# Designs tried in a protein design run: designed miniproteins, single chains, continued (3). Part 48

Each design is a single chain, and the fold is of that chain. pLDDT is the mean over its residues in the fold that is shown.

## One batch from the design tools (miniprotein)

Design m9641
Fold by ESMFold2-Fast:
Structure m9641 (fold): chain A 68 residues (1-68)
Amino acid sequence: MEEQRRRLEQLRARLEALEQRLRDLEGMRRALASNPDVAEEVREQVDRQTAEARRELERVREQLRALE
């Protein structure tokens, strides 16, 4: 009981952190789109990080669903 609850809390904290990271990355992408001086490589890096964060978010959501 307690171990499962702790795992649930850890996964929810990780979910929250990933959701915040995605919001931050989306904010960065928007800011980069408004700045013509930004190198294309920086935009590509943000896009890659966004894709990775989304994949991890889906994994965490699936784990949470399995524990509920």
Scores: mean pLDDT 79

Design m9642
Fold by ESMFold2-Fast:
Structure m9642 (fold): chain A 77 residues (1-77)
Amino acid sequence: SAEVEALIQEADAAVQSVASKENPSVEEVRAAIARLRAIKAQLRALYAAAPSEFIRQVIASIDAAIAQLEELLKKLE
């Protein structure tokens, strides 16, 4: 759906905002994680209304991205 596609695009933009920087700040990483969590909440609501394997896989992908950013955050001082 167009709504899911828009959320995927926003999630990719959030990840790229950190991935495009050699030394992202704590604030930038926290902002990206917060944005991904908000997108995940929207996808969960869509999944609850109309479950699909595609949406479930997108949510799993966002969970993996959040986990990677959380690990990056632990390495920043």
Scores: mean pLDDT 87

Design m9643
Fold by ESMFold2-Fast:
Structure m9643 (fold): chain A 97 residues (1-97)
Amino acid sequence: MRIYTFNGRIIGISDDSIDIQFDSAADAQQAAQLLSSHPLPIPARFINLDSGESISIHIRDFALSGNILRLFAADASLARQFQGYIGQRIQLSLLLP
């Protein structure tokens, strides 16, 4: 198992998706390439850089637009788990086989 880590900001949350604005388009493209190169679902961990709290999800699908990556999760409780996270700086870790 390999861990790939990226920094960004959460800019949107829905019932089944999270929008992350990466610090660079290159980081967003690298994350999308990793997600496209491995069978879904992929385990992912979010660390809130202000509080140190962590949330784990399983990524089922994704969409890339510039430096914004939309992650779709299996867990329908995303809006509850990520309460107050809009605008927060996070570290995203992708746990790949």
Scores: mean pLDDT 85

Design m9644
Fold by ESMFold2-Fast:
Structure m9644 (fold): chain A 103 residues (1-103)
Amino acid sequence: MTLTFDFDGLPLEAQRAATDGVLDGPEALLRLILVAAQQGVASASITAESQEELDELTSLLEGAGIRVVSRELLTSPPPPLDPVSQEGQRQMDRLLDLLRRHV
């Protein structure tokens, strides 16, 4: 999920206030949206991994008075397990088999 505010025509102070204190997580996201609205941000673009997240984020932004100008659903199927993760699992299975034979 990504959220991009439109700061066009807003002073640098408003941009800083809307971006300061960005922390990972839903509470930080809600705080960021509210601060951006209070600083006069009028529009935003969003991308999400599910339709439910897109709809919820759109409702939150519009509820705060921010217009959603772009909505993108990341419709990619879950990526196949990283080849590195698959090789790591195979190496772990080999190590476990060797340990079982020595214990």
Scores: mean pLDDT 64

Design m9645
Fold by ESMFold2-Fast:
Structure m9645 (fold): chain A 77 residues (1-77)
Amino acid sequence: MEEKDKEFLEKLEEEIEKMIELVEEGKISAEEALKGLERGKEMARKLLEAGKISEETAKRIEEIIEKAKEKVKEIEE
């Protein structure tokens, strides 16, 4: 995996963790968080199609986002 891709993934995980904390604190709604995550997946697909990220990186982004969606749904319920 490229150095830049690794840094990007680490930053993405940090941002998602902060977002989940904001949902837990009631500062943003689960609906807003889920919409943000969905837009993130679309962006990752577009970056992959444009050749700006690898398939491995795109898959990892999708895995991170799917796990985040599960956590957000658990907070909402």
Scores: mean pLDDT 78

Design m9646
Fold by ESMFold2-Fast:
Structure m9646 (fold): chain A 67 residues (1-67)
Amino acid sequence: SAEALARAGELMRKGVQAEKEGKFDEAIKYYEEAIRVVEPLADTDPAARQALRGAKELLNEVKKKKE
């Protein structure tokens, strides 16, 4: 679904911006929301699976910065 992919992309973009501002909790929330948006589509949509992988990687990296 183009709609879900566009939403996830916007959420990931907002997360990256929050991360650049040092707002790690805000970035985590954006990445977690992006994951929730694409996760139901990842088994049937390769683009959604790619977006899910990207969002999970961003989430892992920002969590390391908070640790």
Scores: mean pLDDT 86

Design m9647
Fold by ESMFold2-Fast:
Structure m9647 (fold): chain A 70 residues (1-70)
Amino acid sequence: SSEEEQKRAEEKIDELLEEMEKLIKEGKLTSDRLHEISDEIGRLSRVLPEDKRQEYVKRLSRLVSEASKK
């Protein structure tokens, strides 16, 4: 993948993670939307180097854990 593709993927993942954080804060995160965001991040992360992919997976896992404690 190109460096530009990786940058665009990172930007989209960051937007999805920010949306997820906002939905958690507002108590509006549905199971369907959590699944959609997780799937999108999974697809986007495929163009990233393994170290960055692991970083985003870790961030997503923390948010999923936070949502589960509510």
Scores: mean pLDDT 82

Design m9648
Fold by ESMFold2-Fast:
Structure m9648 (fold): chain A 61 residues (1-61)
Amino acid sequence: ATLVELFVEAVLRGDFERARELALQMSREELEQAREKVEQLALPDDHRRRALAIIEEAERA
């Protein structure tokens, strides 16, 4: 599985600690792909909000 796929799986499980760890390893292009997937998925609002916050934090690192 790609880092993006693993990140999405972690978000779907509500495993935000794992999602953060994965996001810190991702390239800018992979973070953009993850954002697109998160915005397209049928997620609970809290999962979507937390996933987008993790992506934003990783983009600033």
Scores: mean pLDDT 85

Design m9649
Fold by ESMFold2-Fast:
Structure m9649 (fold): chain A 57 residues (1-57)
Amino acid sequence: NEELEKLAKESGVSVENLQKVLDLKDDVVLRAAAHEISKTSGMSVEEALKRLKELSK
């Protein structure tokens, strides 16, 4: 999944760890991940959450 790989590169989180977060399908976990991605990548929490939700479909 190219979008997952791009998000991993931008956030510094491994593809495997992002996939585990997505597989949980838990909104609380997704929001927590979005906050961490925002801290490491500089993107907004809203943008990170949107990208995670698109990948979880």
Scores: mean pLDDT 79

Design m9650
Fold by ESMFold2-Fast:
Formats: structure tokens, C-alpha cells, sequence
Structure m9650 (fold): chain A 81 residues (1-81)
């Protein structure tokens, strides 16, 4: 439904905001540049796959991409600690 699609878009925006915050914190913490670059690239790929899933109205695939994006967020949190 359009409502469910809007909810998924909102979740993606919130994850993107958290991602940007954590990238800045990881850079300040002196995180390994290769590891950080790999996580940034993977998050970007997942974001594109999420957008493609929504374009195709594949709600279940979009939800799976959000779960994978959340895993990248958790890996970024470990680089800050």
C-alpha cells in the first residue's frame, strides 16, 4: 500500500541520518579507512537496492534491504567504540 511504502521511506531516511552521524563519529575516532570505505560503499548499494525494490513495489525486498542497512549501522557503531 502507499501508506506502507511511505513508512518504509521514513525508516530509510532515519537510517540514513544515523549512518551519516556514525560516519562522522568514526572519522573523528580514527577508524580504519579501508573498513569505513567498505561500509560506506555497501550502505550506498543497499540504499539503491531499497529504492529499486520500492519502484517495483516489492515490499518484502525493501524490508530485507532495511534490515541489511541496520547491520551496517551496527558495524559502524563498533568502529566508534
Amino acid sequence: SDEEIEELRKEKVELGDEFLKLVKEALRAGADSATLSALIEEFGKLNQEFNDALKNKDIEKAKEKLKEMRKIIEELRQLVE
Scores: mean pLDDT 87

Design m9651
Fold by ESMFold2-Fast:
Structure m9651 (fold): chain A 59 residues (1-59)
Amino acid sequence: SAKENEEKLASLSPLAQKVWNLLVSNFHLGYGQADVARELGISKATVSRAMKEVKKALD
């Protein structure tokens, strides 16, 4: 359910939450790792690690 996913996402690091929120908010624009990295001013490797954290939490 949406509430269960929100609770799981709340347990993520602040960086992982920001990465996930940008991907969800810009889903219709086809946002990828490079776009998120530019927006947050971080490396693509850092975005990749954050995305893996989100996937692990939601699985």
Scores: mean pLDDT 75

Design m9652
Fold by ESMFold2-Fast:
Structure m9652 (fold): chain A 90 residues (1-90)
Amino acid sequence: SSRDAIKQLVENFFTALANGDRELATKYGTRFFFYSGLDLELAKKVTEALIDATKTQPLSPQLVFETLTQVPGVGASKALLIAGGIQQPG
Protein backbone atom coordinates (compact mmCIF):
# COMPACT_ATOMS: atom_id res chain seq x y z
CA SER A 1 0.00 0.00 0.00
CA SER A 2 1.07 3.65 -0.38
CA ARG A 3 1.09 4.05 3.43
CA ASP A 4 3.41 1.05 3.83
CA ALA A 5 5.66 2.46 1.07
CA ILE A 6 5.78 5.86 2.86
CA LYS A 7 6.65 4.18 6.20
CA GLN A 8 9.48 2.25 4.54
CA LEU A 9 10.78 5.42 2.83
CA VAL A 10 10.76 7.33 6.16
CA GLU A 11 12.65 4.44 7.86
CA ASN A 12 15.20 4.23 5.00
CA PHE A 13 15.62 8.04 5.01
CA PHE A 14 16.22 8.15 8.81
CA THR A 15 18.67 5.23 8.58
CA ALA A 16 20.63 6.91 5.76
CA LEU A 17 20.78 10.18 7.75
CA ALA A 18 21.98 8.33 10.89
CA ASN A 19 24.72 6.65 8.81
CA GLY A 20 25.82 9.96 7.19
CA ASP A 21 24.97 8.54 3.75
CA ARG A 22 24.02 11.71 1.85
CA GLU A 23 23.43 9.84 -1.45
CA LEU A 24 20.90 7.38 0.06
CA ALA A 25 19.37 10.13 2.23
CA THR A 26 18.80 12.25 -0.92
CA LYS A 27 17.28 9.27 -2.79
CA TYR A 28 14.88 8.13 -0.02
CA GLY A 29 14.04 11.64 1.24
CA THR A 30 13.15 12.89 -2.26
CA ARG A 31 10.89 9.85 -2.84
CA PHE A 32 9.24 10.25 0.59
CA PHE A 33 8.40 13.95 0.08
CA PHE A 34 7.22 13.27 -3.50
CA TYR A 35 4.88 10.50 -2.22
CA SER A 36 3.71 12.97 0.47
CA GLY A 37 2.36 15.27 -2.28
CA LEU A 38 5.21 17.63 -3.13
CA ASP A 39 6.32 18.00 -6.74
CA LEU A 40 9.76 16.61 -7.63
CA GLU A 41 11.52 20.02 -7.49
CA LEU A 42 10.10 20.84 -4.02
CA ALA A 43 10.79 17.27 -2.81
CA LYS A 44 14.48 17.66 -3.79
CA LYS A 45 14.77 21.14 -2.20
CA VAL A 46 13.12 19.99 1.05
CA THR A 47 15.32 16.87 1.23
CA GLU A 48 18.53 18.89 0.71
CA ALA A 49 17.43 21.53 3.26
CA LEU A 50 16.56 18.84 5.85
CA ILE A 51 19.88 16.98 5.32
CA ASP A 52 21.69 20.31 5.88
CA ALA A 53 19.56 21.08 8.99
CA THR A 54 20.46 17.67 10.53
CA LYS A 55 24.16 18.74 10.53
CA THR A 56 23.35 21.10 13.47
CA GLN A 57 20.10 19.66 14.93
CA PRO A 58 18.74 16.13 15.58
CA LEU A 59 16.11 14.88 13.13
CA SER A 60 12.57 15.28 14.57
CA PRO A 61 9.01 15.95 13.33
CA GLN A 62 9.47 19.56 14.53
CA LEU A 63 12.65 19.98 12.45
CA VAL A 64 10.81 18.58 9.41
CA PHE A 65 7.93 21.07 9.98
CA GLU A 66 10.31 24.04 10.41
CA THR A 67 12.37 23.03 7.34
CA LEU A 68 9.26 22.52 5.16
CA THR A 69 7.79 25.92 6.14
CA GLN A 70 11.06 27.65 5.16
CA VAL A 71 11.01 26.21 1.59
CA PRO A 72 9.01 28.51 -0.76
CA GLY A 73 6.01 26.75 -2.30
CA VAL A 74 5.33 24.18 0.46
CA GLY A 75 3.10 26.15 2.86
CA ALA A 76 2.40 25.64 6.56
CA SER A 77 -0.69 23.38 6.20
CA LYS A 78 1.11 20.85 3.97
CA ALA A 79 4.20 21.01 6.21
CA LEU A 80 2.04 20.20 9.27
CA LEU A 81 0.40 17.20 7.53
CA ILE A 82 3.75 15.74 6.40
CA ALA A 83 5.48 16.31 9.76
CA GLY A 84 2.49 14.78 11.61
CA GLY A 85 2.76 11.67 9.43
CA ILE A 86 6.42 11.25 10.43
CA GLN A 87 5.79 11.49 14.23
CA GLN A 88 4.48 7.88 14.41
CA PRO A 89 5.84 6.09 11.30
CA GLY A 90 5.13 2.58 12.67
Scores: mean pLDDT 79

Design m9653
Fold by ESMFold2-Fast:
Structure m9653 (fold): chain A 68 residues (1-68)
Amino acid sequence: SYERLAELTRRIYEAAKAGDREAVDEYSRQFVDEMRKMGADLNDSSPTVIANTFIEKARAGLPVRPVV
C-alpha cells in the first residue's frame, strides 16, 4: 500500500540519519517487496539503489519524497 511505502520511507530515512546500515538495507528490501506486491517490475539492484539514495539525502540533511 502507499501508506506502507510512506512508513518505510520514513524508517529508511531515520535509520540512514542514525548510521544504521543494517536497518537501511532491511527496510529498503521491505520497500521493494511492497512495491512488487503492488505490481512494480523491479530488478535485483533496486534495494541497493534505494538504500544509497536515502543515505546520501540523510548525509546532506535533505528531505526525502516517496518515489511512488
Scores: mean pLDDT 71

Design m9654
Fold by ESMFold2-Fast:
Parts: C-alpha cells; structure tokens; sequence
Structure m9654 (fold): chain A 66 residues (1-66)
C-alpha cells in the first residue's frame, strides 16, 4: 500500500515507539527486579529496531509514490 509519511510524522512515530519501549522495559524491571540494565537495553533495542523497520517501510512506500 502507498502510505505517505513525512519526516515529521516518522520522527513523531519514533518518539512514541521509544516511550512505549521504555514503558515495557519498566514493566519488565518491575516484574523482575534482578533484570540488569544490559538485559533491559537489549529488550528496548529490539523493540526500537522493529519500530524503525516499520517506519522505514512506510517511508520507502512514500518514496516509491514520488
């Protein structure tokens, strides 16, 4: 599908994804207080990588329509 997103929209989506990833990591640490910062960062990085991939996919679809 041809979903057009601007750089501003991509930035806003990334910021929301970061906030959501931070919330999920906080929930993980609350359930498992032995979770190290390194383990939490791995979970956060994986969630952000997925979000960036989805955002990039939308950007590429917009580029193809131009």
Amino acid sequence: SKVIITDSEAQSALERSKAQADSEVAGLKAKNPETTDAEAEKVRAEKLARAERDIEFGRRAAEESE
Scores: mean pLDDT 73

Design m9655
Fold by ESMFold2-Fast:
Structure m9655 (fold): chain A 85 residues (1-85)
Amino acid sequence: MEEEELRRELEELTERLRREIARLESQLTPEQIAAARAAAEARFAAQEAAIREAIASSLPPELVPLALELVRLQALLSALREVLA
């Protein structure tokens, strides 16, 4: 039950983040989108080991890839918001 509930919540949040990212990207130039994506990827890469360790200690192994994707999407959303500010 708990694992199925967590998976569902993570999937739903992932869909919400992707939708919001698409909405923000529609307001930006391809160059701004590329810059935001590069910045988000660099920030995630710098912290990836710590993020993976934190996720792996709190979630079942099957959910780790989904949780990592959420963190990547959150990093991108933050970078896109910075470009719009």
Scores: mean pLDDT 80

Design m9656
Fold by ESMFold2-Fast:
Structure m9656 (fold): chain A 59 residues (1-59)
Amino acid sequence: SAAARALYDEGMRLAREGRFEEAERLATGGISLLEDEGDHATAAALAKEMSELFKELGA
């Protein structure tokens, strides 16, 4: 889970820098790892957070 969270957090950092393609790839990778680990609740929460941030940033 630490690896999944690190991928997601790095994706969110890149999104704030306007690097949306890289951000989506890393954040989605982290979310997918959480789902594979059975942490569906955290994966769903992070997917919502990602969607909201991308809308806010105009992605």
Scores: mean pLDDT 83

Design m9657
Fold by ESMFold2-Fast:
Structure m9657 (fold): chain A 104 residues (1-104)
Amino acid sequence: MTREEYVEEARKKIDEIAQETAEALGRLEDKEAFKRVLETLIEARELPREEAIALVEELLARLEREGAHPLVLLIAEALLAQLREDQERLAAVEERIEALLAAL
């Protein structure tokens, strides 16, 4: 498999997962926001911790400016807490995600 084929297939898979997640939550308008979070997750995995943290912080700030759904923001916050090894913040974010999903 070429690197170009791998990147194209990965992009298609990210789009499919974002679409299915948005449909399952009844939030088709948030598909692009979910896709951005997934793309950032994959990219952050290949970066040194400090660069990964900066990338996720930039994503979170952009999503907040664009008025992304609270669930999308919480998922980005969970990733940031995990990268920072902040177990208390991660637990608090996960609890908020569960409460938000229970309200759907």
Scores: mean pLDDT 74

Design m9658
Fold by ESMFold2-Fast:
Structure m9658 (fold): chain A 75 residues (1-75)
Amino acid sequence: MIEEIRKAAEEAARRLAAVPGVRRALASVDEKTGTVTIEVEAAELSPELRAALEEARRRLLGLPGVKDVRVRVTL
């Protein structure tokens, strides 16, 4: 269900925003394509941020209706 995907994406964005060095984290869901896009602005791509992004991607891809997860990192 789109609401469940949206809630999971929002949770992922909140967890990413809590990673040290992250200035901003946003997630959006395209209902037509089943694509979740995660956008992060950070000082650097730290090992902690990389691990958090991989965990978020794995969780979101495991949800029914999610076809793709796209990650954009701005340094």
Scores: mean pLDDT 82

Design m9659
Fold by ESMFold2-Fast:
Structure m9659 (fold): chain A 81 residues (1-81)
Amino acid sequence: SMEERMRELVELAEGFVRAAERYAAQGLIPESVVERAREVLEELKRALEERDEEAFRQATGRLAQVMEEMGRAIAEHLAAA
């Protein structure tokens, strides 16, 4: 169901936020990535509460963008070492 998909994405986003917080604490990524990850998590939670399919799609796209940004930041940090 849509609720099941949204709940799964919220759980994934919660895990992603925890990973981003750990990487930022280690200096691997900037705090701005953590801030965006938290914003997307809140958008996904709101979409789940409201059962808003459009908000769900938009937040899913933003989650993917933030995940790509984190991966790039980690790769850039490793290349500069």
Scores: mean pLDDT 85

Design m9660
Fold by ESMFold2-Fast:
Structure m9660 (fold): chain A 81 residues (1-81)
Amino acid sequence: TQLDVLLSRLSTLSFEEQLEQTEILAAWMLNSGTPLEEIEAALERVRAAVEADPRLSEEQKAEFTAALDATLAAIRRHHAA
């Protein structure tokens, strides 16, 4: 799956690429009609992988979490509309 491909590559991606690829995954899942619960579960798996990445600073992990929360909020608004 697209999620499994991203998860396998996260450790080789820069922080900026991790942010970009996560946004692309979220948009693809939303546009594919994926249920909200499945999108949330997929993004939570990406969050866990990023939080476990020893290359990233605490500040970068916090920035990723904030960006992910903003993406989830946007997806929830789309489902509510």
Scores: mean pLDDT 84

Design m9661
Fold by ESMFold2-Fast:
Structure m9661 (fold): chain A 112 residues (1-112)
Amino acid sequence: DPERERRRRELEEALRRTGEGLKAIGEIENNEGLVELGETLLKLVEAARRGDVEKIKELLKRIRELTKELNLPNNIVIQAMALAIAYGMEEVLDELEVSPVEKEAARRVAES
């Protein structure tokens, strides 16, 4: 599906840019949590490409934990979930501690 492939590429690029940016800010500010979040987002893109469902579950859980600890907006988690959905791995959301509204937002982002 060419439209699904385009959405995957757009989500991958957005998450890669966010991950690289957060890592860079974390390195400049000596904030290890931001560096870890950036690296985890980059690892999520690679795990999604491999179809590694168990790794994606672990990485999404860690992204949620880090975004809460760092008091960051939920749009990072929504975009991360949207990538998993765009790869057909909605099952990874079942164990994730996010609201039904955040899950629905991720579905809409994945389908746009």
Scores: mean pLDDT 88

Design m9662
Fold by ESMFold2-Fast:
Structure m9662 (fold): chain A 75 residues (1-75)
Amino acid sequence: SMEEEIEALRQAFGAATAGLSDREIAVAIRLSRAAKRSTLPFQEVLRLVRERASARELAEALGLPVGTVRRIVAE
């Protein structure tokens, strides 16, 4: 489940997940899954979400269409 995956990531990434809500971690998971060709480390995806990066900034960093990022963030 998404809840179990979020908890596993909190254990694995420690400080990188500190202060992030479950919703924010779920967004990072979905963005990483959509960006299958991206070499960006998951810790960096978490940082961008933490810093409230815009959909355009996330799209550029992950090599995704901005519309795809907007859909994922809106879920």
Scores: mean pLDDT 83

Design m9663
Fold by ESMFold2-Fast:
Structure m9663 (fold): chain A 73 residues (1-73)
Amino acid sequence: SPLEELLRRALESDVPLAPRDHTEATKRVLEQARPEAVQRFVEEYGEEKVDKAVGKLVSEQFGTNEDGPLLRF
């Protein structure tokens, strides 16, 4: 899934992105994501890492692409 690929890249990327307040965007992404995909990442990497990865991904999209990741479900 698109979310799985994006989250994996963020989790493996040790690039310190300046964390921005993305509460609404992060919540929207997680709500649109398949629960199974999110749960799988939590099981593999842990809840805190997944949350940070989503934040970094959203931050990158907002800085580079305002449309953000087009997560089609």
Scores: mean pLDDT 55

Design m9664
Fold by ESMFold2-Fast:
Structure m9664 (fold): chain A 66 residues (1-66)
Amino acid sequence: GKEEAIARIEEILLAHGYSERQARAAARVLVEEPDSAAGRAVLAELRRTIGEEVTARIEEIAREAQ
């Protein structure tokens, strides 16, 4: 479900140096509001900071939770 997707995305972001607060906020936006301006901004930031491959995996997790 959505809560499991949020938790999985949080774990990935934490492994890449995000704080728990930042990871949770980003994961929640990506799962709950993927088509929002906030969701697009988070994805753009992740592509810059942790790379396209990891970000694509995160996007897939969020999409599967819909």
Scores: mean pLDDT 87

Design m9665
Fold by ESMFold2-Fast:
Structure m9665 (fold): chain A 62 residues (1-62)
Amino acid sequence: MLSEELKEAIEKLPENWRELLKRLSETDFEKALEAAAVFLGEVGYGDLSKEELEKAVRYIAE
């Protein structure tokens, strides 16, 4: 499960970024992970592991 801190960070992301991540997760999951790393880095979460990024993308998708 995602930490509460990371869930709050995701919910603070701009709508356009979350929409892009959701679409990428359906078409190209690897690109969704790359975009999530950039977006979460911009809000102070630049050091997330690949496992944490996968959980974040899955949380955004549903």
Scores: mean pLDDT 78

Design m9666
Fold by ESMFold2-Fast:
Structure m9666 (fold): chain A 85 residues (1-85)
Amino acid sequence: SAATEEKLRERVQRILELLGETEELVRNKAPAEEIRRKLEEVRRAVEELERWVRADPEASEEQLKQVELLREQAEEYIRKVEEKI
């Protein structure tokens, strides 16, 4: 539905904004604890998105796969950043 697409777009945009904030902290060599807190926000936002889309009976198979791919990419990014701090 149009409402599902709009909500999906809003939640994805939030995750992209959090990732951008994380990149800025990493680039500016912020304290490890601050970076870890931002990574936890990213992780929670992705978990909330996945839970929301799986609970929506109008979510398409393609939307479910898109969210799964985003989760995998976010988890890989979090892992790589954690290894460097």
Scores: mean pLDDT 86

Design m9667
Fold by ESMFold2-Fast:
Structure m9667 (fold): chain A 84 residues (1-84)
Amino acid sequence: SKKEENLKKAIELLNESLQALQAGDVDTAIEKLREALKYLKEAGPEAQKAIDHVERAIDALEQGNVGEAIRHAQLALREAKKLL
């Protein structure tokens, strides 16, 4: 379904954002998190917990808190996977 396709794309992008953070590439991580957010919003209202965690990860990176961003990106990934 289109919802499942959107969730799978969001999960892919969340994994890519975490890889970018591990490489120290904050700009790429923010870009991937923002792209994941678009797919989560298209997946529907049950993705709200994953959306909230992605928004908190972006806020943390904008404030220079990489550790908090990794934590929220991992929680977003967990919530998105529960919807599959």
Scores: mean pLDDT 91

Design m9668
Fold by ESMFold2-Fast:
Structure m9668 (fold): chain A 72 residues (1-72)
Amino acid sequence: MTAEEQALGIAQGFRESEKLGTGTAESYRSMADGLLELSKQSSPEMQEIALKEAEKAKKKAEELEKKKEEEE
């Protein structure tokens, strides 16, 4: 399995978690970290895709954490 295939698998997991509403801030952070690590081993095209997906996952994690803190 290539690094590109692994990155696509993580991105698919992120999308499924969004649809199912099962994603937590911690799981989204883990996905972002995994995508960032795989981007270092990927082609330039896949690196750009992986970085965009990592940014989206990180933003989602931060939004969920801030919402919980504000809600008490």
Scores: mean pLDDT 72

Design m9669
Fold by ESMFold2-Fast:
Structure m9669 (fold): chain A 95 residues (1-95)
Amino acid sequence: SLDELLERIRELARRSIELIKEYKKSNRDIDIQLELDELFGELYDLLQQALAVATPEQRPLVLQLQILFQLAVYKLYVDLDEDSAIDYLQRMVDL
């Protein structure tokens, strides 16, 4: 169901937040980055699945989660701004 997909998305977002905190502390350790890449791949797949099963009324919520996820990834890997990445992922959890 969509609710089960959304709960799993929130779980992986929480896990990503904790891993980004460790990534920041480690001065961007490559092994932590590889774990983040795997989590982000799984998050991307779950968001695509959620979008596919969402009703028209549910679709705006899933699109907002997708935008927040894309912003988090951009902040982390392009801007090298771990704190902003955490903030966007926290906003996904809170939706």
Scores: mean pLDDT 91

Design m9670
Fold by ESMFold2-Fast:
Structure m9670 (fold): chain A 70 residues (1-70)
Amino acid sequence: SPLEELLRLAKEAKEAGERLPVDEAARLIQQVMEREGLTNEQLAAVARELGIRDSGEALGILGVAARRYL
């Protein structure tokens, strides 16, 4: 599942302390969403699973995951 792979990569990025700038992260996340047919609701669920309170940090980490996924 693309969502399970993104969550796995995001957890790895979080553990490594890696994040991208919000603008670059948003671009890469959008690219993965378009290719895999993912919804905003599915992305929000992945962000929630990360347990990060700051939305910018969650986005930055998801951006690293998206970059690794692509």
Scores: mean pLDDT 83

Design m9671
Fold by ESMFold2-Fast:
Structure m9671 (fold): chain A 67 residues (1-67)
Amino acid sequence: HMEELERRREEEEVARLKAQGDASKKVITDKGVKVLLAKPTRASWLSPRAAEAERQAVEDVKKANEA
């Protein structure tokens, strides 16, 4: 159903953000950082639960990126 599908997509996006942060850690460029920051803006369309998960993942990625 759409609700389940939407949740799955949001989880995939969160996981993607996490993986992207890890990959960018090795070859971080101004372009890569911009793409990472632009992605979270899409959270405005997500459900409240997914938005919370997204924020958690972004925080994790940000911490790794700043390390």
Scores: mean pLDDT 56

Design m9672
Fold by ESMFold2-Fast:
Structure m9672 (fold): chain A 107 residues (1-107)
Amino acid sequence: MERKKEALERIKKLYEQTDKKIDEMISEGKPIEEIVEFLKKAAQEMYKIALELDDTDLIYEINKYFYEKLVRIYDPERYEKLKAEGKWDEMINLARQYLEELEAKRE
């Protein structure tokens, strides 16, 4: 139980640190590709913790966080609108589209 509590506190700190860094990078006008690479690395660290705990619910929450932040990085105005309207399916579809666009550019 202590191990799980410590891991959850670590993930919470990673969320807070990741949010602050993304906000900083957006404010500095960093390229979208650079911000997304940072988010991917942060998510990988979160996933490592979740996998060590064998916590599928935590993996789901990290996936949700990742998709939400992707939309916010690509289109902050649309993110705020979709979040306010509770349009989760549209937000997930947009995040998937943005990932496909990034992968296509690399290929």
Scores: mean pLDDT 79

Design m9673
Fold by ESMFold2-Fast:
Structure m9673 (fold): chain A 77 residues (1-77)
Amino acid sequence: MSQRFQQMLRGRSRQQLINIGNLLVSLDPNNSDTILRGVYSIVSDDPSGRSLSRMMSQYIRNGRLSEAQVEEIIARV
């Protein structure tokens, strides 16, 4: 799962990765975890998108988003 998303994030700029992360967080109005405050830090510490792809996989596992919704978000940015 996360490897697939990391491949989709390949070639994205740092700003695009930040925008994707912020969009994912904004779609979960009940998100109260550290991810909401850490998108910039997550991308800055790991610009490869690996940490961001882990976040995406967690949203799917938690039932907050479908795999198709995550793929659509990546494709639109």
Scores: mean pLDDT 69

Design m9674
Fold by ESMFold2-Fast:
Structure m9674 (fold): chain A 92 residues (1-92)
Amino acid sequence: SAVDAEAVALLERAAELAKEAAKLFAEKPDDEEANKEALKLLEEADRLAREAAPLVQQASPAAQARARAILAEALATLEANKEAIEKGLENL
């Protein structure tokens, strides 16, 4: 359905932005401009995830399962990089 496709697409985009942000924090921990850009990417990822939430709630069980898998992978990436993210945010 269109709802399924839109929900998954929004979460895939949110996950990509979150992964990009984690990479910036990890690769350039002492670069204030890079950390500010990474924060903007995290804020955009959060916005997209919030837009996806009501669509996921209306989505098919298959699309909901895919949404959960996408979120789990993104959260695992953020957890793996949590020390770099915390340090980068603390330096802002």
Scores: mean pLDDT 88

Design m9675
Fold by ESMFold2-Fast:
Structure m9675 (fold): chain A 62 residues (1-62)
Amino acid sequence: GEALNDLIEGAKKSDADQAKAALKKLGLTDPEVAGEAAALVLQGVSSGDENAAINEVKKLSS
């Protein structure tokens, strides 16, 4: 699926629940780890550094 796209769009909308759900689809099934990763991605996007946020997601999903 396009879980990575859902994660990035959720972060751009500041929708932490959408971002967390997308991270679980990417294989981060631990709610604590998924929540922490979603917060880091949301912070990166909100700071205007979308490329850094995308790179962190790629590292977490690899």
Scores: mean pLDDT 67

Design m9676
Fold by ESMFold2-Fast:
Structure m9676 (fold): chain A 97 residues (1-97)
Amino acid sequence: MPVSEEEIEEGKKLYEKELLSMLGEKLQGRGAGPNLVEGDPRAEFLDEPVPAYKEVRPDTREELEERLMKGWGAIPAFPREKAVPLAAYLVEVLKKL
């Protein structure tokens, strides 16, 4: 699905503020932050394993939105208004990896 350039810019700002220290610039994860590129099997730290998102599929954005709204491991639950632009930005970064 097409995402607006404005949503991606908003998501980048939110990512830098809320998630950059936890996920890193390439979504590889740091400390308790999950690796979103290759997946993260650390159920003991994340309460569940995180699937690999390096293959961007049509449902990947919707899946990331749902996970961001629920939170997982060190990633807190975000309200929908933050989860939507964050997921748009994450998908854009993943397309480049």
Scores: mean pLDDT 78

